# Designs tried in a protein design run: designed miniproteins, single chains, continued (5). Part 44

Each design is a single chain, and the fold is of that chain. pLDDT is the mean over its residues in the fold that is shown.

## One batch from the design tools (miniprotein)

Design m17504
Fold by ESMFold2-Fast:
Structure m17504 (fold): chain A 94 residues (1-94)
Amino acid sequence: MADELVEEAERLRDTDPTRAAGLYTAAAVEYLKAGEFEKAAEAAIRAIELGLEAGDVLGLVHAIVAASLGIDLRSAGAEEEAERVFEKARELQE
């Protein structure tokens, strides 16, 4: 399920980074629900990267939502995964 979202996001990465960012954000949420914290962090980081690359308001919204998943990861006890998401989220402040 979440793997299918990642596959669709990868197909769209170069042509529609805004949509790809949204799909990676959705995948991160599904991985988080499944307790797959490493995959959740990776998907969230990709969503932040692509949202920033898109340079539009919707891309930035997806990046912000993905960055906020770091809080949920930390609350679940995935401190290392949360820190990686927060480190990437610092690019939103530039």
Scores: mean pLDDT 84

Design m17505
Fold by ESMFold2-Fast:
Structure m17505 (fold): chain A 81 residues (1-81)
Amino acid sequence: GPVEEADRYIARAQEALRQGDALEAARYAEEAKRHGMRAVDEGDITRGIGRVLAGIGLAFEAALLGEKQGDKEAAELGRRI
């Protein structure tokens, strides 16, 4: 379901950050937030909100990494999430 999908994207975003891939981390963080929001819409409010917040936090980390690397696309995407 949406919570399990969000958890998969959270794990992928964390791995992308470990590998120094700011843009992929930002993209996976956006997907984590999106699936967390779907969980909220489907009535799994508490678990869904937790995944939305995790996605936002990972997006912030991706934005900071993108800024450090000069990757404007990653920095802008991460800040937008």
Scores: mean pLDDT 92

Design m17506
Fold by ESMFold2-Fast:
Structure m17506 (fold): chain A 60 residues (1-60)
Amino acid sequence: MRDQQIQQTLQRTAQALGVSVQQLYDTFGKDRLRQLIAQADAEGVDPTDVVQQALQQLQA
């Protein structure tokens, strides 16, 4: 996956969750967040769902 495509996916995911991309970076860190997006792409699932599930795990 190209960096440009990851960045666009992050922008859309953040908007769908009602947060900023910076807030996601502050929460997960850049590397972890990129891994979540890459995993969603590899599994053919919505990145928003993967990121939302990861946020729930941090709050548990």
Scores: mean pLDDT 78

Design m17507
Fold by ESMFold2-Fast:
Structure m17507 (fold): chain A 74 residues (1-74)
Amino acid sequence: MSVDELLARLRGLLEQLQRTTDPAEADRLLQQAVDLFVQLVRDPSASEEQRQEALELVQQIQDVHFELLRQARE
């Protein structure tokens, strides 16, 4: 899988996570995002700009996941 495909999938996971209200689905989406991020940062062809974008996407995914879990506990 190319770095561009990994970034496109990360963007898709963020969009899916923003639409879900199910904590179990959110957990699966977060796990997929972490797996894609690890693949991207281990790819020697990834640029610093692509790594920065992936980091920002994973941080946004983690923030949305955390907020969903926080609301579910209240």
Scores: mean pLDDT 83

Design m17508
Fold by ESMFold2-Fast:
Structure m17508 (fold): chain A 85 residues (1-85)
Amino acid sequence: SNSDRSLAFQALNEILLTILDAIEQGMSDDEIKRLAIETAERLKKEYSDNPLVISLLDELIDLARTLSVEDFMLKLSDKIMGLLL
């Protein structure tokens, strides 16, 4: 639904803003990746009734574990853009 997509956009945008703040604070790549995973896990609890949000957050957690910060940001951007279509 449009409401589910709006909530997914809000959740992914919160992850994006959290990472941008961490970069501004001079956090290391490993610290940024840990913070991204912790933020996504918290958001899974907050949006537990929204299967679209849970699915996207699970994918982002896996990507944060395996990719560089730069590649993770590209994938996060792609997912956010997909929600706007």
Scores: mean pLDDT 88

Design m17509
Fold by ESMFold2-Fast:
Structure m17509 (fold): chain A 108 residues (1-108)
Amino acid sequence: SLKEKIEEAGKKALEAIKNGDTKGAIEYIKELVELGKKAIEQGDVESALLAIDKIVEVAEYAFEKGNSEVLKEALKGLMEILKAAKDKEVILKAIGGVLRVIGLLLDL
């Protein structure tokens, strides 16, 4: 399911950050973005919201590790999801995620 793929990509992104694998973390963020866009195309609002939540979680952990490259990729990904979003709930959650990650970048 999309939900299972999103959960696994999020888990792998967090593990990559923990291990100092910035490139791997960025690749998993890109996977989360593509899964989120696929959820939007399919009308799967729940999976789209989950993808946004996982990208924000990854961004917050990257902030704790001082990893600005991962934070910038998370911001880019959330903006791509926002551009693709059709449902009001997905749009509002993506806006919230964008604002959260901007706040984290300003605190670095």
Scores: mean pLDDT 92

Design m17510
Fold by ESMFold2-Fast:
Structure m17510 (fold): chain A 94 residues (1-94)
Amino acid sequence: FEEKLKELLELLDKWLKADEKERAKIGREISEILSTLSKEEQEKAIKALVEYLKKSDAPSEEKALALLFLAELAKDMGVEEAVRYAVEELNKVL
């Protein structure tokens, strides 16, 4: 889990600096890694990605797009608590 979480954090950092086409590719890689995790680990991973965004110096607009992406991904995976966590932070950034 810890190794996969590290990869997810590195991918999120790349996503924040990427253009729209590259974000689609990185988003698929993030989704693939998350799909290999248990539902409990998926919740922990998405929450960790949200916490990373809160501490990031990225522009608010880029953080909002990343939070929206994570919320949609969590919804697709059925991880309701992670959806709530990401949406609460999105509301603070907007």
Scores: mean pLDDT 78

Design m17511
Fold by ESMFold2-Fast:
Structure m17511 (fold): chain A 59 residues (1-59)
Amino acid sequence: DTAALSLAIKYALEKDWENAKKYAEQAGLSFEEVQKLAENVKKMRDGGLAGARDLAAAA
């Protein structure tokens, strides 16, 4: 479930562990797997300055 996975990652990034666990279970993933995915998303976000600029220009 892509929506549940996205929410689990979002809550993990915000350190909202109760909601992160809830949506991780719904996505069929362990909490540890969601933490690793959140770390990868954070790296992409922090390294995606060009992407953020292009999104701002398109909006």
Scores: mean pLDDT 70

Design m17512
Fold by ESMFold2-Fast:
Structure m17512 (fold): chain A 64 residues (1-64)
Amino acid sequence: SAADIEALIEKGVEEFKKENLTSDEEIALLVQRVADELAAKGVAPADRVAAAVRLTKEMLKLRE
């Protein structure tokens, strides 16, 4: 559901902040894990891609 997507994006952003992740590799691994969790929940590929893009943008803004 849209609520599940939003909750997983928020969880990813909070984990990024808590772990003080800074490398492109760490960001990519977190994005991959969130995408895998969404896939396990049956979220459509297009919605998973949109969620991954949104999470990546939010983490990159925090890294600035």
Scores: mean pLDDT 78

Design m17513
Fold by ESMFold2-Fast:
Structure m17513 (fold): chain A 78 residues (1-78)
Amino acid sequence: TPVEKAFEKFIEEAKKIKNYEVEKLSENEAKIINKKTGRKIIVTIEDGKVIAENEETGEKMSLVEALGLLNYEDRLLS
């Protein structure tokens, strides 16, 4: 489905970052850990959309916002 494709794309992008660890919890849920900072997010599919939650703060965000968070932390790895 389109939403599964969006989910897999996010997981694939996260796997490209060497300091990120991706754990697939189910077909529709994955945990992403930044090994340098220890920060964690949970990505899930809800109502045909991919969303994310910051596990440390409990803050919910869109896939785009979560990808922005991952990219921001990646900048600190340089």
Scores: mean pLDDT 72

Design m17514
Fold by ESMFold2-Fast:
Structure m17514 (fold): chain A 80 residues (1-80)
Amino acid sequence: SQEAVVAALLARADAELAAMKDLVDELKAQGKDERARLIGLLHFISIEAEVLVEGRRHRLDQAVLDALLAEVRARAEAVL
């Protein structure tokens, strides 16, 4: 079902966002604030692109895919 696909993609995105946050926090702890910002942005773009590609591969309806991408962005904003 589309619901199962969405849940799986959100779980993957959450795991990747958690790894991104750990890396960003480590760089900030080293005083590398600009690098942390750039790396965080690049990782987020990669996560969003992966969700988009996988959502299309699984033939998610456009409205479902749009809602999934909005949720991924909201979760990324919460950890950045």
Scores: mean pLDDT 86

Design m17515
Fold by ESMFold2-Fast:
Structure m17515 (fold): chain A 97 residues (1-97)
Amino acid sequence: KEVEIELDIYSALLLIYAVTADLREFADKIVRLDEALRSGAPDEEIIRLLKELGFDEETARKIVELLRSDDPEKRLQAIELIYQKLLERIRAEVAAR
């Protein structure tokens, strides 16, 4: 309440900018991952892309195994893990600001 309105608007804009930029970069990385999967890229390339999304190597290898499964439930588990990572990044970014 003691914060000037101009400072409030500026702070809100910076937060929106930071969250939007992170979400766009994350979305671009997901698109690259999907393209690599469709093109039949080797597992090590998929693991590298998953590590760029913030997964450790062990989790990335598990996600690759799930994504390459013939079981649609296992593929959904991989998607859920990626979704949870997105939520973690959003929470961390909001909490840090």
Scores: mean pLDDT 70

Design m17516
Fold by ESMFold2-Fast:
Structure m17516 (fold): chain A 120 residues (1-120)
Amino acid sequence: VSPEIVDLLNEAKELLPEYKEEIDRIMELVKQGTKEAVINALREAIRLLEKALRDGVPKEALDSLIQLTIALLAEAYKFDPEEAKRLLDEFIRRMRENGLPDEEVEWIREMAEDAIEKVK
């Protein structure tokens, strides 16, 4: 388990105590350290971020969940580059569909692509 991802999960729980159950589920998956568990953690993080965006959570909390999702995407890329790329495209699509401005979505894509390059 990456200490960085654990720290990001703990930060997200402090900022969003109402999402504790979903964040704890992601933590359990990450701690398993298997390909399937890490990819499922990324899927759960994307779903949680979509829910948070619909619920109108504060920007600081939303930014924390975005950073967590990007870190999980980079971790998933180590196990399965093709599935990680597919989930990146799904992540970007869901952010657009839930009303995030194009400029912010482009910034998120750039940060995600940079994170992936660092683990290649």
Scores: mean pLDDT 86

Design m17517
Fold by ESMFold2-Fast:
Structure m17517 (fold): chain A 73 residues (1-73)
Amino acid sequence: SVEDALNALVREVEAWLQENGPAFYAKDPQAFLEFLARVQALLARALREGTEEAIARARSEIEALFAELKARV
C-alpha cells in the first residue's frame, strides 16, 4: 500500500540519519541541515501526491541527496 511504502521509506531515512547523521553534522552542519530540509520537503510532496510512483520518485531523489551530501562533506 501507499502507506506501507511511505512508512518503509521514512524508516530507511531515519536509519541512515541515525548511523550517518552525527558524523556529517560534525563535519558540515549547514550542508547537513540543508539536506535534512530537502529530504523533509520530498517526503511531504510524496505524501501529498499519495501514490506508490510518487514515493518511488522520492526514494530516488533522497538517494541522490545522500550521494550529494557525501560528496560535499
Scores: mean pLDDT 83

Design m17518
Fold by ESMFold2-Fast:
Structure m17518 (fold): chain A 115 residues (1-115)
Amino acid sequence: TKEKEERIRNALIELMEEKPEEPISQRTIAERAGVSVGTVYALERKTNGQWLLNVIEMYVMDLVFRLYAEGKSLEEVRREVTAYIESINFAKKEYRDAALNALEGTLAFLEALGL
């Protein structure tokens, strides 16, 4: 349901912001969201493994735009967001890679605008 999807999305964002020592996995996301791990697995299968990656990518993109709007240079944004991503204990390399790819893609977009 859309309610369970919103709970899973919010749980992942909260875990990324809190940066717990326990790795951020489908299990820890499900526990924080108050849903079964099977619910997260079903959502991932429905989206060919893209659902959680899309949440991570959108969050990182929003963070980059916010920092840039606050007056930070592209170099400062890259340094700060990279350090932030590297400080998150992701259970899967694919989650970290999605975050880093979103950062690089958003920076490339902003650089192409000549800003």
Scores: mean pLDDT 89

Design m17519
Fold by ESMFold2-Fast:
Structure m17519 (fold): chain A 65 residues (1-65)
Amino acid sequence: AKVVGEAEVPGIASTEEDLKKLRDYGYQLALKKAEAKAAELKKENPDLEVEPVAKVIETDEYVDV
C-alpha cells in the first residue's frame, strides 16, 4: 500500500540555491510525514507492504503553513 505525505513550501526565494534548499526541505518534511503514516499502518498490519511517498507543494504565499 502507498501512503502519501504532503508538505508545503514557499515557491519564492532570493536565489536558485535557496529555492533548491526549500524544495529539499519540503521533500524531507513530506517524507517524514509519509514515513509516520507508513509506520502507523505497518504497526496495525505488520505483514503489509507499505511504501511512503513524498509530495511537495510549492505555494505563492509568504506566510507560515
Scores: mean pLDDT 74

Design m17520
Fold by ESMFold2-Fast:
Structure m17520 (fold): chain A 77 residues (1-77)
Amino acid sequence: EEKFEVEVLIALAEIGIAVGRLTASRRPLSPEAQRKLDEAERFLQEAIDALNKGDYETAKELAERAIELVREAGRLD
């Protein structure tokens, strides 16, 4: 169950970042929103690495941070 929960959170973060990047390709986001998306991508990569190592607790926390950064980027634009 924890592994499945982490996989879902990672997928949600991936979708959020992809939507943010697609939006940025059509019009510039604010510099702050762009930085938050860049930070979200970093946390997503760390979450995937933790998942691959079997560290589901760390992967969950990192994926949740990525999702929150995507939400913050959306609030700025």
Scores: mean pLDDT 82

Design m17521
Fold by ESMFold2-Fast:
Structure m17521 (fold): chain A 83 residues (1-83)
Amino acid sequence: DKIKAELEATARRMVRELNKVSEKAGEAVKAFADAILAGKSGEEAGKLLNEKTKELSPIEQASAHMGYLGLVVTRIVAKKEAE
């Protein structure tokens, strides 16, 4: 529950910032976060991110990748703190 709340808060903040750079990059990262929060595996969520970013420009792909890494780190830290 705390892990989920922290992930949701971080995802909302990151999507807001990414939307200032690229609305499509923000949508891709939101889809990744939503998939993880719905209990999908990292592989399944990663495939969804790749599908949503494959047609984007290199800078939009890089922006989405930074958002993805931030969410992965947030999840790892929150899970470790909950132990």
Scores: mean pLDDT 79

Design m17522
Fold by ESMFold2-Fast:
Structure m17522 (fold): chain A 75 residues (1-75)
Amino acid sequence: MEEARKIAEELLRLVEEAQERIEKNGYSQEELDADPEYQEMVERARELLKQLDTFPDEVLEKVAEEFEKELLEKE
């Protein structure tokens, strides 16, 4: 449970860092595909998502609800 929250927090941090990098550099989609650091962030996020999938559905639903609320607040 504590692990699931830490993984979710790390994932959110990666998403924010990736978004900041995109905005600061003004990257197009093709430039993002050519950026090895951005691709590494995407791969790391995929690994974190796979780890979250090993937790029970009830834990994942609670984590997803918290992040859904945070995403709605940011829009």
Scores: mean pLDDT 72

Design m17523
Fold by ESMFold2-Fast:
Structure m17523 (fold): chain A 100 residues (1-100)
Amino acid sequence: SVAAVAEEYLARVSEKLYELVKLLKEEGLNKEIGAAVTAATEREAEALDVSTPVGFMRLLALHARVLIEKLKELKASEKAIELAEEILAAAEALLAELEA
């Protein structure tokens, strides 16, 4: 189920997401990054069947890729970019497990 995959994803990334959000708040970027990533991924979400585990994970991987792009664009710290790249790696690993 999508709920089970969401729980597994959060188990793999929750600590990194917490650290990233904390760091972005310290850098004053949290609201700007959040708004930009949401806007950028909304169009792509319509093309994905997010009611399926695979479609849902494809959206989360896309979200992480857009996050990395926006962090680089706004000149976020190297640590913030590294955390976002680790989150993407976890999303892509889980997606690969679902497609196997």
Scores: mean pLDDT 83

Design m17524
Fold by ESMFold2-Fast:
Structure m17524 (fold): chain A 71 residues (1-71)
Amino acid sequence: SDAVYNLIVKIRDTIEELVKTNSREELEKLTTRELADRVGLSPATFSRLFKQVSGHSAKETLLELYDKLQK
């Protein structure tokens, strides 16, 4: 649905912003609760949705994206 699509876009944009504005050490310290709060979701809903879409945890994806963008 459009609502789910818009939510995925918001999650993507939030992850990209965090990667561009924070150091790797700062990203490693971010909690799932803090990430969920930024997109207006509960931590449980955020973790489930992210893992179902990506196959990875949000933190793993965040750190992988950071490492990829350093090249």
Scores: mean pLDDT 76

Design m17525
Fold by ESMFold2-Fast:
Structure m17525 (fold): chain A 77 residues (1-77)
Amino acid sequence: KRAELVAKLREAVRAERLDEARAYLREIAALENHPDPDDEQFAEIIEQIRLELEVEKALAAGDTSFYEELLALAEAA
C-alpha cells in the first residue's frame, strides 16, 4: 500500500538508511507510474522529509521555541 511505503520511506530517512529510502521511493514512483527520480530530485525529497520529521518531533514535544523562531523569521520578512 502507498501509505505503508511512505511510512517505510520516512523511517529509513530517520534512520539515515538512504539505500533503503531510495528503494522505497522507487516503489512509490512505480505505483504512481512516475519515472525514477534522479540523484538531485532524491536529495531534495530526502531534505523535505527530514524537515517534516523535525517539525513532527517539535510538535510532539510541545516545543514552543520552534514556533517562536518561525514567527521571528516571518516578522523579519
Scores: mean pLDDT 72

Design m17526
Fold by ESMFold2-Fast:
Structure m17526 (fold): chain A 91 residues (1-91)
Amino acid sequence: DEEEATKKALQLAAELQQLYQEALETLRTSTDPAERAVAQEVIRIIEEAGVPVTELGDQRVPGRAKKALEILEEAKARIEALREAARRALE
């Protein structure tokens, strides 16, 4: 269902965009090498996904939702694994 795929892709894109913005802010403000390394890796994962968040939100790209969803789900899984590893390191 393209409507369901579009909704989920937009939700994931918004989550990834927020993580990307938070990672950029961490690189601007944090002096902790571990925090900076995690932020750089988050940015890399999102950039490697190859799907511009702005373009995905643009209704001018119809029919790409399912493909975008697959790419975003993979990127999200990688980021979740990274955050889990970072959280365990903090303990």
Scores: mean pLDDT 72

Design m17527
Fold by ESMFold2-Fast:
Structure m17527 (fold): chain A 100 residues (1-100)
Amino acid sequence: SPAEEALREWLERIIARHRLSPEQRALLEEAAERLVAHKDSSREELLRVAREILARMDAAGVPEEVRAAFGLALLAYIEIVENPERLEEIDALFRAYLES
């Protein structure tokens, strides 16, 4: 879906910007795929999955700035899943955030 494509592109930009290791890349990719697998769940369940993902990244020693950027990407994805018409707006805002 366009929302999944946006999430994957944001993930690639985060990985490139922060020079993440192959192990960190795999962790982020697996986490994104897990959230996408729950796309048909309630907003409450998606937010619970996102919180669990971020807690695991904290435990794995992923840096704060990476967790913050990835956390925003997960929240942006959840918002687009709920409101698909906002894809272009949210993608533009997230790209601007990554450029700051």
Scores: mean pLDDT 83

Design m17528
Fold by ESMFold2-Fast:
Structure m17528 (fold): chain A 89 residues (1-89)
Amino acid sequence: MTLSDEARRALAEGKVDEAERLIREGQLKSIDRFEEGIEAYLPTFTPEQKEIAEKILETLKGYREALENKDWEKAQQLRKEIEELSKKL
């Protein structure tokens, strides 16, 4: 994830809560872009890639919900799962 200039500035100023909010908003936008990318290519995937892509999409839904609920432990777990699945795609 690329940090926004606002998030970087907040971190530099020691505004941890503001930085965390901006990072969360940036992560949600990254999820939207990732979802759109997978959905656009889904019809071109092999059956094995499609199964992995569908599992990534499902995990992204859970990740979005965890971020919105500020469940950072669950978000970290789901992010790791997405990274492992993405390596197989």
Scores: mean pLDDT 75

Design m17529
Fold by ESMFold2-Fast:
Structure m17529 (fold): chain A 66 residues (1-66)
Amino acid sequence: SLDELLERIENAKTQEEVYEVIDELQRLGLIGPAAAERLRQLADEDLDRAREVLRTLVEGKRLQEG
């Protein structure tokens, strides 16, 4: 669920954990391969910013579903 993804983002403390969230978003079809690669690059440069972007993206999907 999107709530589980938000929990995973909040608990992601390493680049590996953030990559796992990105991979799940791609698997669910919420982002494409190009967006996933850009987010991995962002996580390598600024982990906290990558987490913010992921949270915003998932929250945006939740608002569209409501």
Scores: mean pLDDT 82

Design m17530
Fold by ESMFold2-Fast:
Structure m17530 (fold): chain A 89 residues (1-89)
Amino acid sequence: GLSLEEVEERFEAAVEMTNKLPSLDSSVEYAEGEVEKEGNVVKAKIKIVEDGKKTEEEVEVEYGEKTAKVKGKKNVDGKKEEDEAEVPI
């Protein structure tokens, strides 16, 4: 399974790519990504505006001793979706 550090590195890479989108793709008007780490929790947030459509996504991974809890949130033009899973580490 992925360690907390490996998840953080992958989130940082994804956020770096997201932040570069407006300079690489003219259909992307705005893109912003952030990674936060607090204790055993790593969170990534992205906001993208593409062709007038706003998408916001948040993924949070909380590491326990034997499992990691993954929580996802997505908002597309005011429509909200949430999902949670617990995975072995």
Scores: mean pLDDT 78

Design m17531
Fold by ESMFold2-Fast:
Structure m17531 (fold): chain A 82 residues (1-82)
Amino acid sequence: SEAVELFEKAIEAAKEGKYEEAKELAVQGGMTLLESATTPEQRARGAEAVALAWEAADALDKGDKEKAIELLRKALELAQSP
């Protein structure tokens, strides 16, 4: 899944201190998941992943790397859901 790959890259970028890259990848991941949704349940998961991506971006802007990675891992779990 493209969304899974984007969130995995976002987590890696965040771990490496590449916060701008991590934010861009996270938002792209959330939007990709939302755009690929074909059911109401999938759209709800996509919307939650987008919200988590923006919360992770805010955490990175504040230098809270641990919180950002936790939020990105939650978004990754949503992207991995069947």
Scores: mean pLDDT 87

Design m17532
Fold by ESMFold2-Fast:
Structure m17532 (fold): chain A 70 residues (1-70)
Amino acid sequence: DDFRVQIADMAMEAQRSKSEVEKEALLRAAQEYDAYRRKHIDEWKADPAAAEKAGASVAEQARQAVLAEA
């Protein structure tokens, strides 16, 4: 999915920047996105676009929380 690809790309960019905080934030976002998808598989099958957007929002909140704590 596009969000997973974006997370991977951002993680690579963070590694180039040597930003450990950003790497950790992106890893946490990926974990939350994965957890949301597993918990809401029914919604993902019925409306992948809407479910993916909701999952991405949850993941972005997790990423921002990690950055705020750094």
Scores: mean pLDDT 73

Design m17533
Fold by ESMFold2-Fast:
Structure m17533 (fold): chain A 80 residues (1-80)
Amino acid sequence: SIREQIKLDFLLLSAEGNVFVAERMLERGKRELAREELLAALRVAEDAIEMARRLGDEDSIRRAEAIRARAEALLERVEA
C-alpha cells in the first residue's frame, strides 16, 4: 500500500540520518554519541529490511542492507 511505502521511505531516511549524525560525531571525536547513533541506525535499518521484504521491494532491501553495512563498518571504527 501507499502508506506502507511511505513508512518504508521514512525508515530508510531515518537510518541514513542516524549514520550521517554518527559520522559528524566521529569527526568531532564524540565516539560514545556516535555509537548511540549507529546502534539506532542498525535497529531502524533492520526494521526497514523486514518491511521491504514483506513488500517485495528489492531496491529498498538493497538500500537498507547498504545502510546496515555502513553502520556496522563505522561501529568497528568506533571500537578501534
Scores: mean pLDDT 90

Design m17534
Fold by ESMFold2-Fast:
Structure m17534 (fold): chain A 81 residues (1-81)
Amino acid sequence: MSPLEQAARDTILELLAERPMLRSNLVREVSRRTGASQALVSRVVDELVAEGLIGEDPESGLLYLTPAGLAEARRRAAARA
C-alpha cells in the first residue's frame, strides 16, 4: 500500500471516529488533509466498506465506523501518540 493510501486510510478512520459524514464531505476533507486525489480517497473508502470497517446509512447517506472500524481507528490514533 502506498504512503498516500495509508495516510488517506488513517485520516478517513480518524474523521469518522469523531462523527458520521457524508461521502462527498469526507472525500473532500481527506483530500485536503493528505494531498491525495479525491479519486484515490474514494477508492480507499470503497476498500474500507468492503473490509467491514465503514458502513453507510441508506436513509441519510452518512458514512459511519462499524465497531471493527472504531477499534482500528483507536489503535492507529494510539500509535501516533
Scores: mean pLDDT 82

Design m17535
Fold by ESMFold2-Fast:
Structure m17535 (fold): chain A 87 residues (1-87)
Amino acid sequence: SAREEEAAKIREFLAWMAEYLRANPDASIDELVARARARVAADPSATPRERAAFDTILAALRDLWEDTGGNREVLLRWLEYLAAPAP
């Protein structure tokens, strides 16, 4: 269904951000957010609802970064948890 496709695309986006953080241990949150925005902008299949969901995720990621004092490990675990398929 369209909802299942949207959920899978959101999980793929979260998984990509987690992999980016693992591959780039010195990358800043600003670099991650900029790369994530560029990835979404480069996707011609992204719907307005998916774009809004991605914006919400990036805002939540920024809030978590600020709340934890820049704890990369907490961000990585959060992204991995959200990227996991629903039980």
Scores: mean pLDDT 82

Design m17536
Fold by ESMFold2-Fast:
Parts: sequence; C-alpha cells; structure tokens
Structure m17536 (fold): chain A 80 residues (1-80)
Amino acid sequence: MKITDESIKKRMEELQKRLETETDVEARVESLYEIALLAIRFRDKETVEKYLEEIRSIDTPFGKKALEEIEKRVKELEKA
C-alpha cells in the first residue's frame, strides 16, 4: 500500500478502526464515504471499489447519495 502523505494515511487508518466498532448505520456510511474520497485523491481504484461495494450492501437513502457523489468525483478525475 503506497500513500504519499503520512497524515492522510493516519486519517484513513483512524476511519477504518472506527468502522470496526461503529454500530450506527449512518455513521458507518459517513466513514466509508470519507475513506472513498481519500482513496480517490490518491487514485486508488481498488480501495474506492471496495468501499463503494460496502456502501451498496448497506442500502440506505444516505448511502445511495454517497455513491452518486463518489461516482461523480471519479468521473471528474478521469477527465484529462
């Protein structure tokens, strides 16, 4: 796993640990969304896909909006 910014690495690790203990569905979706946005910043498509799949499996209105936002940002990054 190659991350160029140590502070972002620590933030992602913190969010991943939060997901292990978080029982609230909306808070889990928020953490998944933030991790996906950080992964987009580093163009880590595998991590983005993994967390998109988890958001889809939760199947909430909030999760659906988060998916739409992530997909929009991915498309913007692919424009050269």
Scores: mean pLDDT 74

Design m17537
Fold by ESMFold2-Fast:
Structure m17537 (fold): chain A 100 residues (1-100)
Amino acid sequence: SEIEELLKEMIEIEKELKEKYKDKPALVQMEEEAIKGYEKFLENLKNLSDEEIKRKAESFIAFEEITTEFARTHYPEEAEDIEKAERKIRELLKKILEIA
């Protein structure tokens, strides 16, 4: 499904960030939480209603905003790069909202 492909793309972006910032444990933990969340969303996708898919996508948009703010506050040198990745993930999440 198109939503499945979007979720896989988001997981790949998070994995790339985790590898790039592997020397920063708090950022690694943040990326691992996102990966786990998106993998669980993907695993359960077939069992979710359109309304549940929308609610999960909205929840993840809020999560990405919080993680961006965390990076801006505690990792200001890395924040621009993380914000760029977050913006891309948020656009993919918005696309899920349009499809569901």
Scores: mean pLDDT 87

